# Designed miniproteins, single chains, continued (4), part 73

Each design is a single chain, and the fold is of that chain. pLDDT is the mean over its residues in the fold that is shown.

## One batch from the design tools (miniprotein)

Design m14513
Fold by ESMFold2-Fast:
Structure m14513 (fold): chain A 93 residues (1-93)
Amino acid sequence: SMREERIRRIAELLKRLKELLENKEPLEKLEKVAEEIEAITAGDEDLTIAAAMVIAGIGLGLSKEEILERARALPGVSEEALEILERLLELLE
């Protein structure tokens, strides 16, 4: 599906974001990757929420389990967004 293709592209960019953070690269490089992710998620609220949760979790140094637990605890996160989040976290392995 078109959404699965976007999810895979986002996962590749999230891997890059994580590598840039681990290597302590300049903020400008991290912001550019985040902007590329935002461009892919544009117009899809559930995809936007899921990607934002992973970006925030990576930035805070959270584990995949902690990111998922945090997302489940938040009111207003749809089941659709949680399914996308789980798929993104799976692809990051």
Scores: mean pLDDT 86

Design m14514
Fold by ESMFold2-Fast:
Structure m14514 (fold): chain A 81 residues (1-81)
Amino acid sequence: PEELVEKARKYLDEGDFDKALEYARQAIKAAIENPDKALEVLEKVRDILVELGEKTTDPDRQIEVAVELLYAATLIAVEKS
């Protein structure tokens, strides 16, 4: 999961929002499959998705980012419960 978070951050910093979102999605899936690292990975992905949502001006991508952000936030809430 860490490599996927690192790639999402890298592409976000480079302005490649499509790849940033795709690697963020992959990181969420990998976090679900790795419970020992899930919370840490999900919190990092949430932060990436917040920044991606702030930087993107494409409405379709804003919706996709919002959906993934809600999903990550829900998973974090479950992990902390």
Scores: mean pLDDT 82

Design m14515
Fold by ESMFold2-Fast:
Structure m14515 (fold): chain A 81 residues (1-81)
Amino acid sequence: LEKAVKEVEEERKKAIEEFAKLLMEKAGMDPESARAYAELVFNGVDPGNVNPPQWVLEKKEELKKKTEELKKKLEEAKKSL
């Protein structure tokens, strides 16, 4: 159980950092704003942007799917014990 939780947390951290780096490089966001935006998107919260660029919308979809996969992984780990 602890191992599965740790793996999910590491995957979550990597996904957030990768999206934050893309926001800094492609959108010119500062590191703090980029990380905050990535964390909000990863947690399924709409950051309130009116019309983000298409690549940001694509990354929002990827993070939403990743979040659902990680939730299923945790649920399966709990059921497997």
Scores: mean pLDDT 69

Design m14516
Fold by ESMFold2-Fast:
Structure m14516 (fold): chain A 78 residues (1-78)
Amino acid sequence: MKEEVKRLAEELRELVKDDPAVQAMIDTLLKLADTNPKEAAEGLVDLAESLARTYQGVDPELAEKLREIAEKARELLK
């Protein structure tokens, strides 16, 4: 789980790398994954879904990729 959460967080970072606020949030989730990987996965789901909604009107293809990351992170919580 921890390594899978970190991999998804890095994938999210690559998709939105020009947003410093999002990068800071991803850094927080990467640190959290070392101590509480389930909470980190939950935070990753919330962040990815929020970003997908934000990009839906601007870049629907990016929004779809963000939703895929959210779904993969949600699977880690099951």
Scores: mean pLDDT 82

Design m14517
Fold by ESMFold2-Fast:
Structure m14517 (fold): chain A 85 residues (1-85)
Amino acid sequence: SSKKLNEIMTKFILEVNRLLPDMSTETKMRLAREFEAALIQALKENASTDEILEKVGEILKKFGIPESVREKLLKALRETLEELS
């Protein structure tokens, strides 16, 4: 995978572990897989930061992540995407 993809994935996983320490390893692995798949697709389609955040937001909602945690994860992701743009 590209350096950009790896950096986004690493930062996202670290933030998930920080904000959701009690989430099961199995659930974290499924979330990471769905996030990676969505991110790969979005990067291939040259999706905007806002389009990526909308898709990731829906994934987080599907995983039952509380709104306050979703907002923090999406903010961290926005900052990462803007730094790498």
Scores: mean pLDDT 87

Design m14518
Fold by ESMFold2-Fast:
Structure m14518 (fold): chain A 94 residues (1-94)
Amino acid sequence: SMAAALAEQLARMERLLTPVEERMAAAPSPAEAAEIAVEAAMENPDEEVRLMLIAQALPLYEAGAELSEENRRFIEEHREEALAYHAALLAAEA
């Protein structure tokens, strides 16, 4: 069923996101947390996981976290897609 497929996709995303979120939480600064999220997004083959990680890095970046030029460009290139995806997930859970 479609519901079972969605549940499996969400469980897979959670398994991929949780280790990165734990690394971000353990990071000594917001800048390092944001860089961990961006680097994980760059290495991840799943587009939905990549967009979620970028969406998690965006608030830290907007708050003034100083990132490398490469990671800053990666966030800015995917900003609109990540925000749209995150908004869609929040709307689906409402």
Scores: mean pLDDT 79

Design m14519
Fold by ESMFold2-Fast:
Structure m14519 (fold): chain A 112 residues (1-112)
Amino acid sequence: GKKEELVRKFEEALYWAVDNSSREQTEAALIGAGMGLLRSEPENLLRFIGRILRVIGHILDGDLRGAAEVVVEGFRESSLEGVIGGIKGAREGALKAGDEELAKRFEEILEE
């Protein structure tokens, strides 16, 4: 469905970031995604806290791919609205970190 397609494209964009963006730019996109998802589904705050802690753990270990995998798993378990909010948040994070190419990749996902 539409949600599964958006999650797949988002996963591809995050893995592109892990391979091509700086650590700081990738971290900003991951944080943005989590914040966007949380804003879209605030009733699930306690469930999201557990995932946020796992993402932070991977980042502290230098495992950006592992952090991205946890974010993608969260998107798979979220609503379509949550996924859209998360991708918008990831785009905002990328823009704040000066990663215009990554932000464009997230924007193109939202336009389809």
Scores: mean pLDDT 84

Design m14520
Fold by ESMFold2-Fast:
Structure m14520 (fold): chain A 73 residues (1-73)
Amino acid sequence: MENIELGIRLGEQLAAQGRLEEALANYRAVADMALKAGDRETAARAYRLASEVARQAGREELAEQLDKEAEEL
């Protein structure tokens, strides 16, 4: 739980610094950790955060894929 929240906060920091690719990778890692733990709700949240960063980076198709991943959980 704590490690996942730290990962989310790190992603927010990276995005605030304009390091969008690193923020995206971090949120996807958080989603993977949550899925391995069986926590679908947290994985969906991480995918939504990754989608937001993808939109900020101008990657609309990737953002749509990530939103779909969140909805399919």
Scores: mean pLDDT 83

Design m14521
Fold by ESMFold2-Fast:
Structure m14521 (fold): chain A 84 residues (1-84)
Amino acid sequence: RRTGDLEADIKKLEERLEKNPNDVQALRDLAHLYIEQGRYEEALRLYLKAFKLNPNDGAIQAEINALLRQHPELRELYKEERLK
């Protein structure tokens, strides 16, 4: 709940992703923490990486849709990232 706890959790997930860049759960968890920091573009990029690795995961799709509903300005980035 506190900023210091959030930063520590982000660092742990970044270290996890350094060792395993394709860890879908770590990508999703880190995206959640980036949303808490207001880092919405970075959160969207992490969700899109997770979606590319597991495109049939309805939970990842729901997380992307929720982020885009709360921040419609991210729809341009979403369209661009989906093309590659």
Scores: mean pLDDT 81

Design m14522
Fold by ESMFold2-Fast:
Structure m14522 (fold): chain A 95 residues (1-95)
Amino acid sequence: APPQPYVRLTLRELSEEAVERALAEARRLAEAGQPVLVDVELRNEEELEAALRLAEELARISAELGTPVLLRVLRELDPEQEARLAEAIAAGLAA
């Protein structure tokens, strides 16, 4: 089957308010059966913890509702950052 088109949500900053709004909008779309792709501009290492929290919660929404909700980081990650991101996603999916 052809891939379902994704609605793209782009976050240019990872403030607590921006993360909370993205999670609310992703949940709203996923509850309607709409696949979601969240694009994150990770500007620095200090935003990594917020990105990991976002990844875990998006994965949890995906697992809960059975609708694909994906995170894409618009920056190349090192192997340690990639491993932490994979762990956060796995934790969300296991919830």
Scores: mean pLDDT 81

Design m14523
Fold by ESMFold2-Fast:
Structure m14523 (fold): chain A 58 residues (1-58)
Amino acid sequence: VRSIDDLQVGDVVELRGLMGPSSGRRITLNSEEEARSLIGRVINGTTITPSHIRIVSR
């Protein structure tokens, strides 16, 4: 079963639905801790949910 927990080290993800220039921001996941912590992280006052994440490169 695949979920957002399938985010891997080296994935490039795009954040969407955030305020201002943070919308469309791309993040490279450099560690498993970073990948696991992305969901629920607050960026510019917005709590990151699976709907805010798109995998651009894997």
Scores: mean pLDDT 68

Design m14524
Fold by ESMFold2-Fast:
Structure m14524 (fold): chain A 84 residues (1-84)
Amino acid sequence: EVPATEEEKKAVEEAGKKIGKELGIRVFDSVKEAKEYYEQLVAEGKKVIFIGPGGYIETNSEELASVAKDIAKVITKPTVVYEK
């Protein structure tokens, strides 16, 4: 896990405002760690986006999918975005 950049935090905040939700972000050095966190949040019943290498997007929410591409534009590391 690594600190999210100010640009990443801002993109997530703006995405959240667009859909009327408060979103959180966690950034990882490894795809495996990011996927494990994504799977944990899904198991807890949260709505979540995983953004992986090459702009790969996986989500359990159609609403979050609508803003996932905007967030992915500023993401350079494996990232999980979730509804709080």
Scores: mean pLDDT 83

Design m14525
Fold by ESMFold2-Fast:
Structure m14525 (fold): chain A 85 residues (1-85)
Amino acid sequence: MEEILELIDEKVLPESRAAIKEGVTALLEKNPELEPLILEFLRLSTDPAATTEQLETFLAIWNKQTATSYTAAVLLLIGWVLDLR
């Protein structure tokens, strides 16, 4: 959790940080199993060797894991990760 919040502070624009942190925190309180996937998204979004195909693969895994809760927080996180590419 703390590592994810620190990466949001580093990589996300200041205007969006509070909303994304709140959404991610709420998501992980209900779905703690998603923490490794969120870390992987952050890692891939900042890795210059990462391909769009790799990110899309992880988004597919994310969608499978969150099939019961497509919240605004998940959509914001996906949009944020894609915007870093």
Scores: mean pLDDT 64

Design m14526
Fold by ESMFold2-Fast:
Structure m14526 (fold): chain A 79 residues (1-79)
Amino acid sequence: MLKFVVVEGVPGSEAEDLAIKHGATGVASHGDRAIAIFDENGKVEEFKKEIEKRGGKTEVLEGDDPVALAQQAVERLLA
């Protein structure tokens, strides 16, 4: 199962580095927003807590359709 985590309120480069450290399989950012993609081996909860400690917010999108999840995540990134 894939999880797309949308991040807001943290510089995108910082969010990307934290996502990679916590096992993200893919990352993208725009300004103070980012998307991190995790599979079942990723440490999503630890990543969320690190973003929250830095004053950021997270939204987790879960599902089995990677195309639908990617569309939803991009809409939030560009909002």
Scores: mean pLDDT 81

Design m14527
Fold by ESMFold2-Fast:
Structure m14527 (fold): chain A 98 residues (1-98)
Amino acid sequence: AREELEERIRRAVEEAKEEVLKTAKSEEEKKLIELVANAILAAMLEELDAFEDYSEEEIKEGAIKAIKAALKVYNNVPSPEAKEKLEEILRKGEEEKK
């Protein structure tokens, strides 16, 4: 059922977020991990049918890799102002998806 798949994705992404949060070195990284995890969850829920054949564990592993990749990109941004702007874009993107 669609509802079962949605719940599986939500659980997998939440578990992935918690695992990456354990590796966070600063409060700024924790905030970014939460924002990125929420963006990944929203994207996965839009493409729900693409994940029907994946287990909760596979979705979790994929989400962990995606969050870590996003953190690597963010940590290579040289200015605090650019980082703050990226966080704002991530928040607004989630709010505008109805």
Scores: mean pLDDT 75

Design m14528
Fold by ESMFold2-Fast:
Structure m14528 (fold): chain A 92 residues (1-92)
Amino acid sequence: SVRDLVFAQMLIISAVANFMVAERSGDPALLADAERDLARAVELLRTVDPDTRRRVLARTIRVLEDMRARSTNPAVRAALDRMIAALREELA
């Protein structure tokens, strides 16, 4: 649904922001929040049409891969690796 798509995109934006802050702060609570928000976004995207869902997931993967390439924090890199893997499985 449109409502689920909008809410999923808000959760993705929140997760990206939390990863950015966690990179500098090292706060594990922000990583936990980011992972929870992404998991919830994926669940909501399952109610969205397949073409839109694939497009949003692919775009999110690209953003997370860019963040991983720039990350120097091992905990953040590990969290990004887990989330990239989970999103790639949703695309399969």
Scores: mean pLDDT 90

Design m14529
Fold by ESMFold2-Fast:
Structure m14529 (fold): chain A 88 residues (1-88)
Amino acid sequence: EVEKILSMSEEEVKEKLKKLLEQIRKERDPERIRELVIELRKLLDIIKDKFPSLVLEASSEALEVIRSLPLPEEVRRELIRIFVTPSP
């Protein structure tokens, strides 16, 4: 929930971001990876005004993680597109 995330400390948000990035790195199912990438994008959109530096760092790391995934290039490109599109 948005309210719960906004009530988190910077350290708690950073831990949640690291956990999501770790899950994406370890996941093998493309559909589950897509879900995690969407969740990460939503989290970043929620915190962007409160922790803009964390958003920049996490976004850079997420793009590198997605580019390094052992998936077909077309799937990786689709994940990048999803990630760079802000949540409505």
Scores: mean pLDDT 79

Design m14530
Fold by ESMFold2-Fast:
Structure m14530 (fold): chain A 97 residues (1-97)
Amino acid sequence: MSPIEQIKKLVDEAEEAIKNNDLETFKEKVSQLLGLLLFWENFAKTYNDEELKKLIIEVAKEVIDRFEELRKTASPEAQKILDTAIEELKYIIKRLE
């Protein structure tokens, strides 16, 4: 599975966890998603991979849009997790641009 496919799968799993009121699984999937993006950000910077940087930016923007949509129907606890994750994703984009 490509890094992009793994990231999208983690977003799908996080959305399913919210739908099932499973806050612990939701936290775990969001943490895994952020960790994977931070890993690929560091890899892209270390190897000066401009194509990978662009792909990470595009995926991070897609994840932000999906998380902002999820936030509209999420519990207050899940909203706080989403707000933190959205902020971290915006910083990843800013660092790669």
Scores: mean pLDDT 86

Design m14531
Fold by ESMFold2-Fast:
Structure m14531 (fold): chain A 116 residues (1-116)
Amino acid sequence: SAREKAEEALELAARASELADRALELGPASEEGAKAAWEAFKSGNKEGGEEAYKKAVGEAGRLAAEAARLGSEAAELGTEAAREGKGEDAIKGTGAAIAGVGAAVAGALAALRGAR
């Protein structure tokens, strides 16, 4: 249901945010690898961006790539919930999509900050 999709999207966004924070704490990402991952994400090639990031930055990169993946899934699922839902379910879906985008951005930014 739209409500179930919105609730799952919010949970995925929260998890993505936690992984992004941990990636930032555990070490630097290579600046080049993080930029490549971010550009691929912006162009809609989320999977390609995740693979580039994993290769560049080891364990911190693995966590940040997972954060970007989960945040992207949350954004997609929240958007579907917003389209399928009505009233409060549509509002929840929209909120989940925004949270998912924010978590994916946070994951990518954690990689960029770690590179500096």
Scores: mean pLDDT 70

Design m14532
Fold by ESMFold2-Fast:
Structure m14532 (fold): chain A 86 residues (1-86)
Amino acid sequence: SMEGEELAKRAIEKAREGAELVKEGRKLLAEGGDATRATALLLRGIGLLYEAALLAKKATELGDGEEAKKAVEEAAKEAGVKLGEI
């Protein structure tokens, strides 16, 4: 469905952005950078990965979520975020 396809696209976009923010936040902490900025990046990134997982789940219920679900799982794994608690 067009609705499921749009949700899947948004899920993939949010998953990629979320993973990048988490990676950047972790990198800043590892390098002894700005802890406040690093924490903000981590929290924003985790939030986006949660939103992506929920969007991918809804897209899957509409029959269009398999690619988005895999993308979210890969992004979360790359970022080291456990989404199974959603």
Scores: mean pLDDT 85

Design m14533
Fold by ESMFold2-Fast:
Structure m14533 (fold): chain A 120 residues (1-120)
Amino acid sequence: SKEAGEQLLKIMIELLKRAKEAIEKKDKTLIEEVATLILETLPKLRKLAEEIEDEEVRKKALEAIALLEEAAKLLLKGTEEDIEQAKELLKRAADLLAEVARKLGFEELEKEARKIKEEL
């Protein structure tokens, strides 16, 4: 549903913003907290994605969720190389979320996702 897509976008964009802030602060505790929150949220995100009727949009949403999961795992490993790899995965997730938002007609969420990608 369009409503499920909106909720997925809002939750994922918030998680990306929190991950970005934790990385910018170089705070290991905040990085571990946001990575854990991402992993705990994945089942809800997958359920919301499955409610998206458009197959191509659903596939992009599921790909963004998979990138977010891998980024969270790298953030928990916590080396400088792992964090840089996580940033690249988060940028790719943000790009896919901007595409999902555009296809669903959520202009403000598209702008937010694009801004996160540019600032990561």
Scores: mean pLDDT 92

Design m14534
Fold by ESMFold2-Fast:
Structure m14534 (fold): chain A 57 residues (1-57)
Amino acid sequence: MERFREVAEILYEKGLLTEEEYERLMAARSPEEAGDLFAELLEKGLKMEDIRRAYEE
C-alpha cells in the first residue's frame, strides 16, 4: 500500500487536515496525484516538517 495514505491518516488524527482534505488524499490513485495534493496543502499552511514527522511514525 502507498505510504501517503498512512501519512494522511496521521495528519488527520493530529487535526492538521480537514475531513475534505483527508478524503481527497485517501481517494488519490497514485503517489504523483497525492504529491500534487500535498503541494496544495503546503500552500494553504501545512508545513513540510509536519509531513516529514508523519512519515517517521
Scores: mean pLDDT 78

Design m14535
Fold by ESMFold2-Fast:
Structure m14535 (fold): chain A 89 residues (1-89)
Amino acid sequence: MDDLLRNSRLLIETNLPDDPEAQAELLELEERFHRLVEETGTFGPESLEILLEMLRLAVERGAERLVELLRIMLSTSSDPRVQEFLASL
């Protein structure tokens, strides 16, 4: 998990160099996700909502490598909303 979180931060910074507003929003969501997982020790519904929001922003802003990483992280979810969104990409 820590390696994936570290990679997501790097991908946010490297894939959105000319979009500082989207970069800032995604970094805030990444920090919130990391803190939630660290504090609870679990990957719950709140963590899934944060990852879905990050994925939506990454798709909207064209951060293709970040989209790929977030898709991998979400692919283990059995949530119908997650599965439907991933299928629509």
Scores: mean pLDDT 73

Design m14536
Fold by ESMFold2-Fast:
Structure m14536 (fold): chain A 100 residues (1-100)
Amino acid sequence: SADVRAQGELAAISAGYLVQEFKDKLPEELYKELVALVNAILDAIRADDLAALIAHMDRLIELFEEAIKLLSDDEEAVKALKKMIEMLREVRATLEAALA
């Protein structure tokens, strides 16, 4: 549906901005994987591939949890990443319900 697509797109865009903000704080390989994953989410939305979208969101959450471990001494970064993970989990639950 249009609403489900819009929620996925907004989540991907928001995650993309956060990844860009942390570019200089993250290992280069993790940054590149996060950028590729945000683009893969946007591609899945354009393709109406809801299963791929959910899989990519699950991987994005996993990588943000890894980023929290790497940035554990940066309280502000950890708070922003935790907020993003919470938002992604809420959107992912909405997408999974739409797949059923």
Scores: mean pLDDT 85

Design m14537
Fold by ESMFold2-Fast:
Structure m14537 (fold): chain A 69 residues (1-69)
Amino acid sequence: SSELIERARRLVDQVIDQELARGKSLREIALAAARVLEQFRDENPELSSEDVARIMQEAAERIRQRVAE
């Protein structure tokens, strides 16, 4: 559902911001985001593989934008 997708996006964005604040590397940030999204998917089986792929694509772009700072 759209609500689950928005919740997953917010959770991933929060993790990216937290790991950036901790001074983590790009690789560590990406791994943390992937792990959190994988756990969310396991807890929310309604979330499709297409939704997960889209959220990961958005997360990768957001990490790239923040690294460019």
Scores: mean pLDDT 81

Design m14538
Fold by ESMFold2-Fast:
Structure m14538 (fold): chain A 88 residues (1-88)
Amino acid sequence: MKEEIEELTEKALKAIREGNEEKAKEYVEKLYRLGLRAVDEGDEEAAELALESLEKIAEEAKKNGLEEVALEAEIRLGLLRMRLAIEK
């Protein structure tokens, strides 16, 4: 799972740099789903990596002017943080 999160993070960052909002949003959603799966499986390291990845993606999207991608990443980040908190 950690390797999958790292791969999707790099793909998302590349899509953001290329200005490809559609692919960036797709990778954000896939990262969010992997983060939820990590929480459900008790993989704390993978769950924390997914949180860090979504935060990094949100910041890079803002720097590149992809406001909608940044907003979606921030929403998914908040939802994943809440899910992780209530599972503990």
Scores: mean pLDDT 85

Design m14539
Fold by ESMFold2-Fast:
Order: structure tokens, then C-alpha cells, then sequence
Structure m14539 (fold): chain A 94 residues (1-94)
């Protein structure tokens, strides 16, 4: 159902957003080895790919208000991924 699609997409987006926030905190606190930085890089790439898949799911929603809400949240999550990638690149440049 549309309600199930909305609920599942919302839940997964919240999970990914929390994971990126936790990763960003670790990157900002410089508690990461080169191995951990490589793992963070790979995970940010995977999260980016999953956000693109969730974008596709959001496009299937018939309710324009629900689509607009989740699109705004996807954009916010994408900004967090970009910020985390920026911190990761700062570590690689140091």
C-alpha cells in the first residue's frame, strides 16, 4: 500500500540519516585510523546509492504532500553525506 511504502521509506531514511550523523561525528573528532577512513569512504558511497534508490521509491508516492516531505528529507540526508565526504577529504589531505 502507499501507507506501507511511505512508512518503510521514512523508517529507512531515518536509519540512514542517523548513520551519517554518527559517521560525521567520528570524522569531526579525528578518532579514525586510515583503515577506518577507508571503511567510512566505502560506507558513504553505499549510503549515497541507497538514497538514490529511496528517491525512486518516493517518486512512486501518489500523495504530493508525502512526496514533498520525503524529498526534503532526502535532500537533507544528501547534504549530510556531502558534509561527511568533505570531512573525509580533509583527513586525506592532512
Amino acid sequence: SEEELYAETTKRLEELTREVEELLEKLQNEKMSPEELAQADARLEQIGEELLRLWGQVELLKDPAKRAELEARLQAAARLVAEASGELNRHKAA
Scores: mean pLDDT 87

Design m14540
Fold by ESMFold2-Fast:
Structure m14540 (fold): chain A 71 residues (1-71)
Amino acid sequence: EIVERARELAREAVPELKPLGQKAGLTDEQIERLVFYVAQRLLEEKGPETTVEDVVAAAKAELERSIAERQ
């Protein structure tokens, strides 16, 4: 199931993204939700071969975009 796999990928990716997410002004819960949605999107677009590294890279890009957009 996509949801279960997305949750697994997000759980592994979240620790690497917490510092950047906190810098973006997000709570830990908001960071977890963002990473989960990114993982789900990648699984739908790229398929079951989506890795934790793919999720980290995409979520990092999204967080950096959000930081820039606030300015």
Scores: mean pLDDT 80

Design m14541
Fold by ESMFold2-Fast:
Structure m14541 (fold): chain A 56 residues (1-56)
Amino acid sequence: MARVELRLTVEKDGKEIEQTAVFEGPLEVARRRAETLAAIFKAGFGVKDYELRVEE
């Protein structure tokens, strides 16, 4: 099984906040979930930075 870490830097109330989410499971499923969450944040929030990492 793979571990996919999503890191997002969002701007809220003039502050930069780093959010981290980890998805575990089959690689394709974990990636899809991470990309879906990233898309939601990009649509709803001022995302300043985005990083997706695949690790074990």
Scores: mean pLDDT 76

Design m14542
Fold by ESMFold2-Fast:
Structure m14542 (fold): chain A 69 residues (1-69)
Amino acid sequence: SPPPEFDVHLATVRDPVTGTSYTVATAVLDGRPIGVVRAPTPEEAIRALESESGTRAGSIHEMTVEVAP
C-alpha cells in the first residue's frame, strides 16, 4: 500500500507582543491529530510535519486567526 498522506490544518497567528505573524500547522491522519508545529511560513510548517511524520501532506485546509475557537 502507498504510505498514508495526512491532512494539514493551517492557521495564521499574529503575535500580539511583536506584531509578527507565524503559521501553526496541525497534521491529521485517519481522523487523529499526529503533530503540531509552529513555523514562520506555511511552507516551512508543512515541511516540518512531513519530516517528522516520514510521509507527505495530501490535503491542506487554511483557516484565519479570526475563525479560531
Scores: mean pLDDT 76

Design m14543
Fold by ESMFold2-Fast:
Structure m14543 (fold): chain A 59 residues (1-59)
Amino acid sequence: SMEALEKAKELAEQFANAIKEKYPNATVTIREVDENTVVGEVKADGKTFTVVVDADIFE
């Protein structure tokens, strides 16, 4: 659902924010790759952190 997808985006943003607390120069990309999947990618200091959130966890 749209509501579940918005919650998935919020969770991905919370993940990115937690990484930015340790890596303040980090670049963040949050993408809706389909109707049920959000991918958050954080790049900092030569490292890449990726989270994949399946909106179905929010039902």
Scores: mean pLDDT 80

Design m14544
Fold by ESMFold2-Fast:
Structure m14544 (fold): chain A 94 residues (1-94)
Amino acid sequence: AVAFAEELLATIDRILAQRDAFVARMNATLNPDEKYIYTEPLDIYIDFLERARDYLEANRDAPVEELMAVLEAMAREAEEKIEKIIKEKLEELK
């Protein structure tokens, strides 16, 4: 499972390293309403990645099945938060 955790950590670190470039592109291309809708969802996604990284660093040698179960639970929580925020912001823009 160490190899699995290391591969996921490397992937998360690459995504997080591109955060500033992605935010800069978003600010250049999105209109104010789109920025209003997507800024908080992006922050939730980044928080999820940072929490997943911390969990993987602490549990590198855990079985793959346990790692996957925890990561899937974290991903589902982040998805539910993102869906709620997008819905609330879309209602405000009506």
Scores: mean pLDDT 80

Design m14545
Fold by ESMFold2-Fast:
Structure m14545 (fold): chain A 102 residues (1-102)
Amino acid sequence: KAEEMAEKFVEEFVKIYGKEAMHLVADALRKIAESLGLKEAAKILAEAFDKVSQYEDEPEKQVEILKEALSKIPVEDFLKILEELSKRVPEFKPLVEELKKI
């Protein structure tokens, strides 16, 4: 379930915003996890953000890094992060609703 949700999120994000946005989404998810006090998710996302930043010219590698990182986050914590993301960026609400069906 976690791997499926991570894959679906990243694939839909790439479809809408392109691979070049991976650095921005990694940073946004990290900040949300920190604001929610989700310590383990925040740590995973901070490490993913640092790694994605090392591959700024390799969008395919950035996508792989983010998929792997998100698959390690507990499903309930990932859902909390997505709900908060949809509150801050209402454009993500349809994607969040689609992921809840998994």
Scores: mean pLDDT 77

Design m14546
Fold by ESMFold2-Fast:
Structure m14546 (fold): chain A 55 residues (1-55)
Amino acid sequence: MTLEEILERIKKAKTPEEISKLFDEAVALIGKIPDIKEQLEAMKKVTDIVEEVLK
């Protein structure tokens, strides 16, 4: 699963448990990105989407 697919699934997630699981998957994928700046940008995208969904 790509990071973009995980972000879309977070937007469609209906429970905090699913969001938490998808967040863990996103963090694992981000940790594999060799560029630290890309990692930071990806983490910001994930956290922004999680905060948006948890409203």
Scores: mean pLDDT 79

